# Designed miniproteins, single chains, continued (3), part 31

Each design is a single chain, and the fold is of that chain. pLDDT is the mean over its residues in the fold that is shown.

## One batch from the design tools (miniprotein)

Design m9052
Fold by ESMFold2-Fast:
Structure m9052 (fold): chain A 67 residues (1-67)
Amino acid sequence: SAKADADALLDNVKTVDELIDKLKESAKRGWGISKSTADEILKKLKKMGVSKSKLKEVKKILKKMIK
């Protein structure tokens, strides 16, 4: 599910910078995600108090990965 996919990505990273690096690598490898998974990742990061600038970076990468 979208929530399970988002949880799996976030559970394996300690920092937002690690998440950004993993997402960039996945995007370069042609890995895609659903819009619902992208939305769940962004919701969780907002709940965790991630800065607006870091959220903007994550959002840009996720948009490249959405089919």
Scores: mean pLDDT 78

Design m9053
Fold by ESMFold2-Fast:
Structure m9053 (fold): chain A 106 residues (1-106)
Amino acid sequence: SREEEIRRMREEYEREKAAAEERVAELLREGAAPSEIAQALVGREAVPIYIELLEKNPDMEEKEAMALAVIEAADRLIEEGILPEAARELKEQAEKALNGELPAPP
């Protein structure tokens, strides 16, 4: 059921969130490319948004929920002035995926 899937996703997120935060910190320490850092930041922020969207909208397609989550996560980075160019590119890719022009955002 959707409720069981959401429970599993929340449990997985709780287990993996520390590793995701450490990955972002490592990329920042290494001076990784802005696109790699933005992708990691968006991925970290998008997961809890994705889970919440599916919980509130049980009939929503997973692809649609993920695209919407990536758009919201990217908007947060843009609003905070964190890698706004790279975040805008990720948002554009997610919007095209939502319109059926691209596969689900990475």
Scores: mean pLDDT 81

Design m9054
Fold by ESMFold2-Fast:
Structure m9054 (fold): chain A 61 residues (1-61)
Amino acid sequence: MPSPEELVASLIELARQLMERDGLSPEQAFALIAQLLRRHATHLSPEELAAIEAEVRAALA
């Protein structure tokens, strides 16, 4: 299982690819990443989920 740091890095890279390839805004890319994270990361607590989302959002700002 990836570490929290590895997961954040992977999500930031995915968001950058969505922005560059599909022309999405940072807000649109973040919305898709947040949706994927909530759908697939059922093992994370609400606090862990919020922390990861905050780090990804900050990196895209």
Scores: mean pLDDT 77

Design m9055
Fold by ESMFold2-Fast:
Structure m9055 (fold): chain A 88 residues (1-88)
Amino acid sequence: SKVAKEIAEYVAKAAEIAFEASEEKFREIVEKAVEEVRPEAEANADHPDPLAARLELLGKTLEIAAELLEEAGFPEEAVEYLRKAAEV
């Protein structure tokens, strides 16, 4: 899908920049962002539109990951690409 492709392209660009700073810490931040949305993901397991619910959670996860990257002092360009991915 066009949406999935655009999200993947922005995430790939963010990861490339972040890996130059710290691949290990980037992975840790992504895992924390996923954990923060876990209760909402579990609550939406039986949602009547599962695809829409998953896309909303993905956007929220990417936004949280961007905030955590910014707080950790990662390059601003990586943060901006994750925010763009969340807005798709």
Scores: mean pLDDT 76

Design m9056
Fold by ESMFold2-Fast:
Order: sequence, then structure tokens, then C-alpha cells
Structure m9056 (fold): chain A 87 residues (1-87)
Amino acid sequence: AMEEIDKLYEEGLKYAKEGDYDKAYEKIEKLLRLGERLAREGDLDSARYAVLKASEVGGLIPDSKKVSRLTGRVLRVLGLIIDVELA
């Protein structure tokens, strides 16, 4: 989980720094999907880490409809983390 998150993060950072925002966005979406899966599996530490890394890559992308579209997915993953912690 952590190794896959780090790989996606490094790839996302590379694409964002190179100005390839479409590929950077794909890596952010993969990080958020992985975070959602990990939260559902009860791996809350890895889920939080995936969301953090996705947010760091997103901070390098210009304000766009793609970045705004990810907000709902971030909140959904965080909600799953809370639900699992309270169960």
C-alpha cells in the first residue's frame, strides 16, 4: 500500500512539474481511488497518507475543473476513514 502510494506520488509530482497536468491528474485520481479502497479495508493510516499525497500533487496543478472535481472524492475517502474509526 505505502510503496504503491509513494510510486503514484512521485509519478504525479514529475508530471505536474513538467506541465503534463492531464497525466498528473490521472495519478491524483489513482491515489484517491487507492485511498478509498484502503479506507474500506480498514487501513486508515495508508488511506490518510494517500489523500495527503494526492493533495500535495494537486497543489502543483493550476486551478482547473479537474482539481475542483476531485474535492468530492477527497471528502468521500475522509468520511470512510471516520466511519471505520467509529465502528
Scores: mean pLDDT 74

Design m9057
Fold by ESMFold2-Fast:
Structure m9057 (fold): chain A 84 residues (1-84)
Amino acid sequence: MTLDPVQRRLAARMVRRILRASARQTLTLDQRIALVDDTARDMRANPAAWAAALSARYGRDVTLTDADIDRARDVVVASLRANA
């Protein structure tokens, strides 16, 4: 399923969290999914801060909703499961 541009940015951030953690230790599939869920939870807790950070990083205004966060989470998790 195709992600919109905002959802793709959120998914990319979740993937970067996994890559950063994987540099420090070997992660199981469940641990990688837990990091995605932790990132999504942080995004839901501080949506304005995450929108501001993504806007600064990508040089354009980014807005996000819980639905965008959930869609990005679901796509990343599905990708992790498909490539496990």
Scores: mean pLDDT 77

Design m9058
Fold by ESMFold2-Fast:
Structure m9058 (fold): chain A 62 residues (1-62)
Amino acid sequence: SMAAQIQAAKDQLLQHAQGLADKIKAAGGSATVEQVDDTTIKLTATLNGEELVLTADALELL
């Protein structure tokens, strides 16, 4: 079903975002991963005084 494909895409995005967050934290920065809505994942990160905000929509992966 399309719902199952969307869920798989969300799981993939969340896994990648969490992996990136963990790497940033290991490098001495800070990072948070949050689900903004039903299809959108947001990563907010700070490393060496630089702030990065990334958003990804699971629907764009289908």
Scores: mean pLDDT 81

Design m9059
Fold by ESMFold2-Fast:
Structure m9059 (fold): chain A 56 residues (1-56)
Amino acid sequence: MTPQEAVDEILALHDADPGSRAAAERMVELSKKYLQDMVDGGHAGARAIAAALAAA
């Protein structure tokens, strides 16, 4: 999965059902699985997105 695909899935989950606990849990799971690897690879943009999602 690419960084863009992970972000697109997170945004789609956010838009599909605002307030869904299951959607929120899935967004956190995707952020942990995909954004961390991209941050470790030196992607400054991915690091900024991961920080924003962690703060939300």
Scores: mean pLDDT 63

Design m9060
Fold by ESMFold2-Fast:
Structure m9060 (fold): chain A 91 residues (1-91)
Amino acid sequence: SADAELEAFKAEAQALMDEIVALSREILANQDDPERLAQLLARQEAVLQRLGDLVRDALARLPSKAAEIQKIVKELTEKAREEVLKALEEA
């Protein structure tokens, strides 16, 4: 069902956002290691691309749920931003 697909999308988007936050914390912890920093930034770019692909696929498959998908993305992005800003203050 569309509701089950929306819940699956939300769970997968949450997992990708959690990975972005974790990578941001690792980037902050490894500022003095340029090789590790480059690897972490490349991984972050790959996760962001995967999230973009997930959102585009969800919008294509569930056009009737577009507003709900957009709301989920906004709420997850706002939460991730708050967590990253907190990590910067703790660095």
Scores: mean pLDDT 88

Design m9061
Fold by ESMFold2-Fast:
Structure m9061 (fold): chain A 109 residues (1-109)
Amino acid sequence: MEGLLAAFIRVAERIRELAEKIKELSKDPELQKLAEEIIRLAERLIAAAEAGDLEAALEEADRIVEAVEKLREKASKLELSPELKKLLEELEIEASLLAMVRAIARLEA
């Protein structure tokens, strides 16, 4: 359990950093808003995991995975710079890792 909470914090910190970079580099207001939502959700996940609240951490992890998918769908309709495309790919990888940590945590609940 302790290792899972630490994994949630590490992945959430990476997701937050990637979302902050996407928000800064994007000129699309909807992408900026979705990135801002992901930043907020990542901060909430970190807070829940630091508090040892596995139930709250799982809830925020679910919301992050959904928000990243919405960001991907929006981005697929836009012409993006190579730098922004790379950040989105890295964000997708981190969201996939978060989904795996979430699945493992649910098995230990």
Scores: mean pLDDT 86

Design m9062
Fold by ESMFold2-Fast:
Structure m9062 (fold): chain A 74 residues (1-74)
Amino acid sequence: MKEIRDKILKETEKWMLENGASGKEFAKKLAELAKKNKDDTLYKIAKEAEKSGDAGLMEEAVVQGIPLAVARAA
């Protein structure tokens, strides 16, 4: 789960850098990748960020989920 989310974020960031896109386009691409990977939680967050145009809000929400995965793994 955590590794999949990290991979989705990295792939989305790479796509943005290659295409010069950010904000709403980042959120839209992240939602597509989350849906393909069956990450319903990330998909919901990304769709909300797409509506607001705030990719930073989406990234913050994903990061908030990471500490729980780390605590479970440790």
Scores: mean pLDDT 60

Design m9063
Fold by ESMFold2-Fast:
Structure m9063 (fold): chain A 95 residues (1-95)
Amino acid sequence: MSDDDLQDLIRQSQQRLQQNPDDVDALQDLGVSSAGRGDFDSAIDSYRRLSDITRQRGDLQGTSRSLQSLGVVLGAKGQTDLSRQYRQQSQQLLS
């Protein structure tokens, strides 16, 4: 996506989350777009919220994907040990 598209997606996702804080699609879009723009703290927050919601709903695939995304973003921030732990948890959840 272009930078303008990422910024628009962030704005739209934030507006959706103000109306429904558990909007899974909005959290996913916010995580992806924030990470794409280098806002790793917002991406981490979005993916953590996403993983909590999907875990509560018993969505193993969604939880695995959100944990993998957390690992990628944490790795980009240089938190390599924590990155590895989340990525391993993601893989273990589906095994």
Scores: mean pLDDT 85

Design m9064
Fold by ESMFold2-Fast:
Structure m9064 (fold): chain A 60 residues (1-60)
Amino acid sequence: SVDYMEALSITEFLALGKEGIVSPEDLRKAAEMLGVTLPEEDLVPMSVEDAARLLAEKRK
């Protein structure tokens, strides 16, 4: 979906040089950029693909 591709582009950008891992801080930034609210329990290090899926689902 368009939402997934947009989230994927943001998470890929934030994970540059970080071995494809999105930090909790970068995940918070991505959520803010996408207008998504993530609960603190979801702010854990995860892969770019997992972060993109989570963000796309929260935009529903």
Scores: mean pLDDT 79

Design m9065
Fold by ESMFold2-Fast:
Structure m9065 (fold): chain A 80 residues (1-80)
Amino acid sequence: GPEMEAAARQAIADGRAAVDLLASKGYITDEQRQQMLALIDQAEAHLAAGDYSGVFAALNQVANLLKANLSEAGRAFLTE
């Protein structure tokens, strides 16, 4: 429904902004940023298809990459 679509759009926007911010601060590499943005692009494709479970699955992969690859300083920054 429209509430789920709005939530999915906001989650994609927030994810993209977070990835760009972390890259600008040097907490993730350019390669890691490119990998995460590719997953966010997949989330946008799922949203266009009305596949909300696919949106959140792709965003969960971004979250898992952040957990696996984020520096100690980057983890501290996100938990402020």
Scores: mean pLDDT 83

Design m9066
Fold by ESMFold2-Fast:
Structure m9066 (fold): chain A 95 residues (1-95)
Amino acid sequence: DLQKKIELFKKEFDKAMKKELDAGTPVPRLVEMKDAVDRAIEKIEKTGDWAEALEMVTEVAIENDSEETLRAVLRLAEKFGLEDIAKRVKEALER
């Protein structure tokens, strides 16, 4: 069910953004990460390409050093069976 997957995607990143805000992450970095998530959702709605959408969010999360966003990507990648993305995120989180 595409709609349920999109809802899960939104819920995971909403939780990640709240954790980043609670941790004191600067607003400009939060805006950049939220814009990446919004772009990823638009891409999924237009193309159905979950792998490319999560890859896009992963890149921006790494650039902004957002562990909570990376953790959200990892949960979604594992749930959707995107093993290459899950591996990349795990490597980024291990530093």
Scores: mean pLDDT 82

Design m9067
Fold by ESMFold2-Fast:
Structure m9067 (fold): chain A 86 residues (1-86)
Amino acid sequence: MEAERLREEAEALARELQPELEKLQEENPNLEELSEEEQLKLKIELGKKQLELLTLYEEAGIEEAAEMKKKIEKEIKELEEKLKKL
């Protein structure tokens, strides 16, 4: 029962996080015209929101989310490392 409720909560939060991700991309449609630092910060922010959504899916028992989470974590780490070099 708690697992089913958690799944419903994960779906509700996924619906809330998805519009936020889309809004960040829509508000910055010319990503290539931003400074390298601004582009990296935006990509890190988007990645963190994707990670939150994937964490909810993993908690709901979606196995594919765990693999995607690892990929996004690696991507965020690489972007943060690039940002530190600027």
Scores: mean pLDDT 70

Design m9068
Fold by ESMFold2-Fast:
Structure m9068 (fold): chain A 61 residues (1-61)
Amino acid sequence: MTPVLYVSKEEFDNIHEKEVAKKLAEEALKVVGEDESFIIVDTDTGKKVEATPKWLLNLAK
């Protein structure tokens, strides 16, 4: 079962921003490993992106 993280439209639109990417990675690491896939869902639009905590942490540098 692939974990799902529900986020606001503002966080989804700014997922590539250092502070947002880091925050989302920290939330994901509570339920998945660094290299494990999870799905991020915009609660307003229903848009989805597949991510790993490692990928998000790389965006945050």
Scores: mean pLDDT 80

Design m9069
Fold by ESMFold2-Fast:
Structure m9069 (fold): chain A 125 residues (1-125)
Amino acid sequence: SMKEKEANKLIDELSSKLRDIFLEKAPSILAAHAAGDEAALQREVDEVLRRVDEEIKEFIIKLKEVLGLSDLDAVILRFFMFSMVRDFVDDLVANPPASQEELEARIDKFLELLKESIKHLINYL
């Protein structure tokens, strides 16, 4: 449908924005972790999660308009998306990538999973 095409465009735009945030900020998170600077690590993680939450909020507002989602469905979708992002950031810290290439591959794999999860959930809302 035309609405599915518009929703897919919004999902692709969100994925691109999140990729840019992760590529910009992941090196700072990993450097703080490697230095054992817990205060710096917490600040860098909080900043990434803040920026990601802002993008997810904007995405959900637009998606709600396109698909006619209820307020409850929008809240549920946002919660699942943010939880997936938080778990991804936690995993990057727990299992740091050994190279820039590995970092980019892990970001791309996560974003593919996020996109498919959003598409799956939308089909049942």
Scores: mean pLDDT 89

Design m9070
Fold by ESMFold2-Fast:
Structure m9070 (fold): chain A 103 residues (1-103)
Amino acid sequence: MELVEKAIEEARKAGASLFVDPRLTKEELKEGLEAMLNDEERVELDPAFQAQFDALRAAGGPDFLYVRYDPERRELVGIMARADSPEAREKLKEILKKTLEEL
C-alpha cells in the first residue's frame, strides 16, 4: 500500500521508525491506527504471546503499538512505532493521524 510506504519514509525522516505488517487489510490498518492514537499502546494478545511482548518492552519498547493474534494466519500481526526523541514522537503522532485520515 503506497500510503503506508509513504508514512514509513516520513517517520524515518522525522527520526522515528514505523513498522506495519504488510498482511493487514485497509480496515485492520484503520482499526490499528485508531487504537494506537487513542491508547498509544494497544495489545490484544493471547496469553501465550505475553512473554514476547514483555521482551519487546524490556528492549526499550515502542512508543505506539497495536498487536493482535490472527487465528487464520496463526501468528501475531500489528503495527509498531518508535521515536528517537520527544519531538520525533509528536511528528510521529501527526504522521499516524494523517495516514488514518487518508485511509
Scores: mean pLDDT 71

Design m9071
Fold by ESMFold2-Fast:
Structure m9071 (fold): chain A 71 residues (1-71)
Amino acid sequence: SEALEKVEEKVYEALAEILGEENAEKVVAAWRGEELSDEEAERILKLAEENREKLEEAEEKLKKFAEELRK
């Protein structure tokens, strides 16, 4: 749906800003069913832990955006 596509785009943008474009692409690809290697997963998890506060802020913004799209 268009709403899901918009949310996915916003999620990618937030992840790319926080974790870098390459890691954001890998996360989105994994959500679409592509294989994520253990090494890639470990690197992404480490970066996520280091940037926890930024990810939490992004999650709150995305939640509000998704709620707006539902109306």
Scores: mean pLDDT 76

Design m9072
Fold by ESMFold2-Fast:
Structure m9072 (fold): chain A 73 residues (1-73)
Amino acid sequence: KEEEKQKLIELAENYDKLAEEHRKVAERSRQLAEEYRKIDPSAALVAEGEARRHEKLADEYRKISEELRKQAE
């Protein structure tokens, strides 16, 4: 039982790492969008789209991690 809980926590930690990586990519894309807003509005829109996509993935992975942690309780 306890070993199974530890495995669920380990898996949750892996999803936390994936969520953090996507969050970092989203932050970088948001910075690029702001930089390009004045110079190239098309590039800014693309960067905003990338940011939103990675933000959604980060949220999804975070929810999976939370669900796994609840199962480990």
Scores: mean pLDDT 86

Design m9073
Fold by ESMFold2-Fast:
Structure m9073 (fold): chain A 82 residues (1-82)
Amino acid sequence: SAVEELEKMIRELLEKMKEAKSVEELFKIFQEGMAKISEKFPELEGKLKELAIAFLSHKDDSLEEQIKFIEEQLKKLLEEVK
């Protein structure tokens, strides 16, 4: 199903983000992941845009805090589409 594909993409993105060694690498992984999700699920464009804006508000936080924030936001997004 579309929901199962989205859940898989989000899980793969989160695992890559957890392997990030810097905030710059994290941002690159996040941007690439968001682009892939928006290509597959254009109906989520608005929600992904809101998430990107929210992420920018946390850019001065630690790497671990940024990863946790994005993880929580992506989990909320997934629950909203179920």
Scores: mean pLDDT 82

Design m9074
Fold by ESMFold2-Fast:
Structure m9074 (fold): chain A 120 residues (1-120)
Amino acid sequence: SEKEYQEQREKQRNELAKKSEETLKKNLPKLSPEAKEEIEKILKEAETLDPDSRKTVVISAGLIAKELAKTEDPEVQKELLEDLKKAFEAAKEGNLSKAASITTSAILRTIGLEIDRELE
């Protein structure tokens, strides 16, 4: 049923948020001071949001921080931070689908670049 599907999605979001908090604690110390400060600022502002929007921001930040920790390319770092800011604005407006889409697109683009680098 649609209701069971929505309940499963909410449970998955809660589990992803917990994993993302652990991912943030692990990866934030590995980032540049500028990237760390920007992510911490976004996370602090997200504390004022509703629980679902806040969890969505935490998930986005965790995924973006993990990819930031893997790259030394300043342009890729800049694009990842800009995408996180766009995802945060979408979540702040209550558009969680848009926030997830922005985050997923950023991660897939970065993974594609990592695969290309490994295949070179």
Scores: mean pLDDT 83

Design m9075
Fold by ESMFold2-Fast:
Structure m9075 (fold): chain A 94 residues (1-94)
Amino acid sequence: SYEEKINAMPEENYDLLLDGLAKSGAPQEDIDKIREAIKNKDIATLMKLLSKYTEIETAEELYKALTVIGVHRREKAGETIEGTGKPGFVKTPP
């Protein structure tokens, strides 16, 4: 299920989402409740709180948003898999 996929995601994927909520005027109390729901794997409470401040209304939409955030976070951190993102140095023959 999407709920299982969301619960398997790193909590760090929520940091950008929560920062965005805080900047959009969400009260710190609700942000703290969202963080607690994430720790408790309480998807129902998480979705209820997010629907107040975002257009994310389904677990599928939340999963897609967190996946995009996770990819951007890894790229920004400079995470590279061996053999990817390393340009080959092309030398002309002597």
Scores: mean pLDDT 67

Design m9076
Fold by ESMFold2-Fast:
Structure m9076 (fold): chain A 86 residues (1-86)
Amino acid sequence: SKEEVLEIIRKYRETVKRDVEVLKSQTDDPEILKELEEVERRAERVVEEAERLVEQGKYDEAVELLKEESVVIGERLAEIKKKIEA
């Protein structure tokens, strides 16, 4: 349903924000902070596109986009975490 997809979008936004905030608390490196800001901007673009798909009634496409982008952002955050722990 529309409500279920909007909840998935909310959870995606919340999860990325939380994970970015945790990593920001672990570093003062301005270059790493810029990379975290880029992850936040990417997540915002994904949310906007998913919301657009929901407005078009394309619920399955919105869920697929969120699933695919969760993997991409997860991999990016893992790489950033390695830089902080190095």
Scores: mean pLDDT 88

Design m9077
Fold by ESMFold2-Fast:
Structure m9077 (fold): chain A 78 residues (1-78)
Amino acid sequence: MAERAEELADEFAVLLAELLSDKEKMKKLAEKAKKIAKELGVEFELDPETGEGSIKAPSLEKLTELLEKLVEELKKLL
């Protein structure tokens, strides 16, 4: 679980860096990410201008689920 979450976090960071130059797509990602996080009971914030964010997850399983969904949404926006 932890290893999978780390892999997903790394993939998310790489894809986020590629998207960072597109402000409109970054705003769409932030909006979708907030909705997904809410559904999973995770506290999530993302600044669409800087790519800076914070995550507070109740469990490693919920963190992993959030990261998997975020990576999928990022791939759709790229």
Scores: mean pLDDT 78

Design m9078
Fold by ESMFold2-Fast:
Structure m9078 (fold): chain A 102 residues (1-102)
Amino acid sequence: MKKKEAEEFIEKEYEEAREFLEKMAEKEGYSEEEKEEMFRDFEEGYEELKKEVEEMLKKEEELEEIKKFVREKMAAIVTASLLRVIGDRIDRELAARRAARA
């Protein structure tokens, strides 16, 4: 029972986070390459989240604590995914400026 509820909650948080990132990518005009990098980081974070929740379930952690962890970790994953694109944009702008001077 607890495992099924945790899995359903994780899936809901995943879908909401992914939709948010897709809307952000559209709003900010992300390229296909930027979307690929962002979603790669997002999916990697999500796989780590699932492993951590599996360990919490093995330790018989309370469902509400698992839900809190999922919300907090998902927020961190979303933030890290967005920061990847921002960092890559800064690096590309600096590289373009260097190339223009060559």
Scores: mean pLDDT 83

Design m9079
Fold by ESMFold2-Fast:
Structure m9079 (fold): chain A 59 residues (1-59)
Amino acid sequence: GKEEVERAIRLAKEAAVLGAVAGNEEAVQLGSQGGKLASRGDGKEAEKLGREGMRLAGA
């Protein structure tokens, strides 16, 4: 639903930002990919990528 997409976008954005701050390129890439998927309506897959990116960024 819309809430899943909004949550996915938020997680993807945070993963990209935190990954950049931490110098973790993989976390930045996962965040960017998650954001693209969320924009296409794939909220569940985008949320999984965002959460993995956040974990790699140490969040």
Scores: mean pLDDT 76

Design m9080
Fold by ESMFold2-Fast:
Structure m9080 (fold): chain A 68 residues (1-68)
Amino acid sequence: MPQVGDVVTVIASDGSTGVGTVLSVTGNTALIAATEGTGAVKDSLVSGRIAAVEGNTLTLEGSGTLKA
């Protein structure tokens, strides 16, 4: 399970990918500040339900993005 401050690769529900820092994890929901990536994930806050964790990669379901 990722912790606050960890650098992770994010796969959003729309297939966009990025790299960012975990800001919070509450239950199965993560919030990540993404600074690198594709599509809507780049330079955004990404939130979603954690579907899978493999190493430093988070796959999110029902993810939303908000430009930071």
Scores: mean pLDDT 75

Design m9081
Fold by ESMFold2-Fast:
Structure m9081 (fold): chain A 76 residues (1-76)
Amino acid sequence: ALSEYLEELERKIEKLHNERAEMVRDTEEQKARLMATSEKKDEGEKLVQENEKKIRGIEGEVRALEALASDIRAAL
């Protein structure tokens, strides 16, 4: 029922938050390496940009799912 769907939705949101947190940490590490070494700068910059795009995508999905979860909680 709705409560089961809400639990599944909340687990999905949690997974997305964890995925985002890992990408943010990886991106911060990559930025630190670029500042420290100057080696493979072009490759590192490309990875940072790609990760930032993915992070924005996850943030959008989380926002949509949180809105849906809020609506379901209000209906319960």
Scores: mean pLDDT 81

Design m9082
Fold by ESMFold2-Fast:
Structure m9082 (fold): chain A 82 residues (1-82)
Amino acid sequence: ADEDIEIAKQHLLEAKKALENGDLQKAKDLLNKAMINITNALLSKGPNPKAIDLLQEALISLSDGDLEKALDLLEKAITSLD
């Protein structure tokens, strides 16, 4: 559970760097990986869907080309895991 959250947080920090560098494909891949780890951790610990909802909105924002919104949502997702 904690291992999955730590891995997810690492992927989210890497996704933030990818977005800052304009690497949208890498950011999307890392967000999807983080969502899998968060889902696994939250399902074992009990449902807390806030981080998953924020990451889904971030992926939609990336698909729409809204990098600033995606970064804001990603930072909120990272904070929600603390």
Scores: mean pLDDT 78

Design m9083
Fold by ESMFold2-Fast:
Structure m9083 (fold): chain A 77 residues (1-77)
Amino acid sequence: SAAIKAKAEAFWERYLNPIAGGRSIYGQEPSKEKQTPAEFGKRFSKEEILELIRLLAKTYGLPLSDEELEAIAEYIA
């Protein structure tokens, strides 16, 4: 649904994109292009992304259902 997509995009931008597109002070220039969920998904399996999302949701006390967590993982993978 559009609501789940919006939640997935907000979760990506707030919690995952900083991890995926982190600056390297050691010569990896930050991409001038916006990081995409698909680029992040190439580095990790859907199961690994889901586990990371679950960990972040638990750590920050986010009121996300298992269905919403799976939908976010599917969007990113």
Scores: mean pLDDT 63

Design m9084
Fold by ESMFold2-Fast:
Structure m9084 (fold): chain A 73 residues (1-73)
Amino acid sequence: SREELRRLAGEVIEAADNGDPQKAEEYAKRLGEVAGDDSFDAAIVTAVALLATVSPNEEGRKAVLDALKKYVK
């Protein structure tokens, strides 16, 4: 369901924001599993959250995570 996708996307964003890339990746994989036919939106959220966790620019990473939080709400 979209509610479950939103919840998992929120978990990915929260883990990424807390500087836990391993946990963010774990939730991102789970999000992909649950997405099913809505996989495109889930893949976008997953890819952007993972990119944010590995970005060397802290200010840019935070801006991306803030944008994702607005998208998921």
Scores: mean pLDDT 66

Design m9085
Fold by ESMFold2-Fast:
Structure m9085 (fold): chain A 93 residues (1-93)
Amino acid sequence: DIIGGAPLEEIKSRYTIEEFEIDENGNITKFRAVSPSGVVIDTDEARERVNAEMKALDKRIEQAKAAGDQETLDKYQKLKEELRELLRELAER
C-alpha cells in the first residue's frame, strides 16, 4: 500500500495524489492516488489504509512516551506531521 513502512521519498516517487482532505480530528475524509502503472487507489480503501498508518504512528508515539524515549517520540511526531504535509502538498499539485 501507499504508506506501509515506505520512506516519504519513495511515496513521492510511487504515487500521484489527486485528492486529499482531512477533518477537524485529523482523519482523512477524501483520498485518491494513482500508482506508476496507472492503477487508481480509490477513496475508501486508501483513506482507511492511510488512517490506519497514522494510528500506528500514534501507538508508536504512546509507546515512546511510556518508555521515556524522547528522541523516538520526537522522531515519530515529526514523521506524522511530515506525512500529513506531504499528502497535502501532493494533492495541491
Scores: mean pLDDT 67

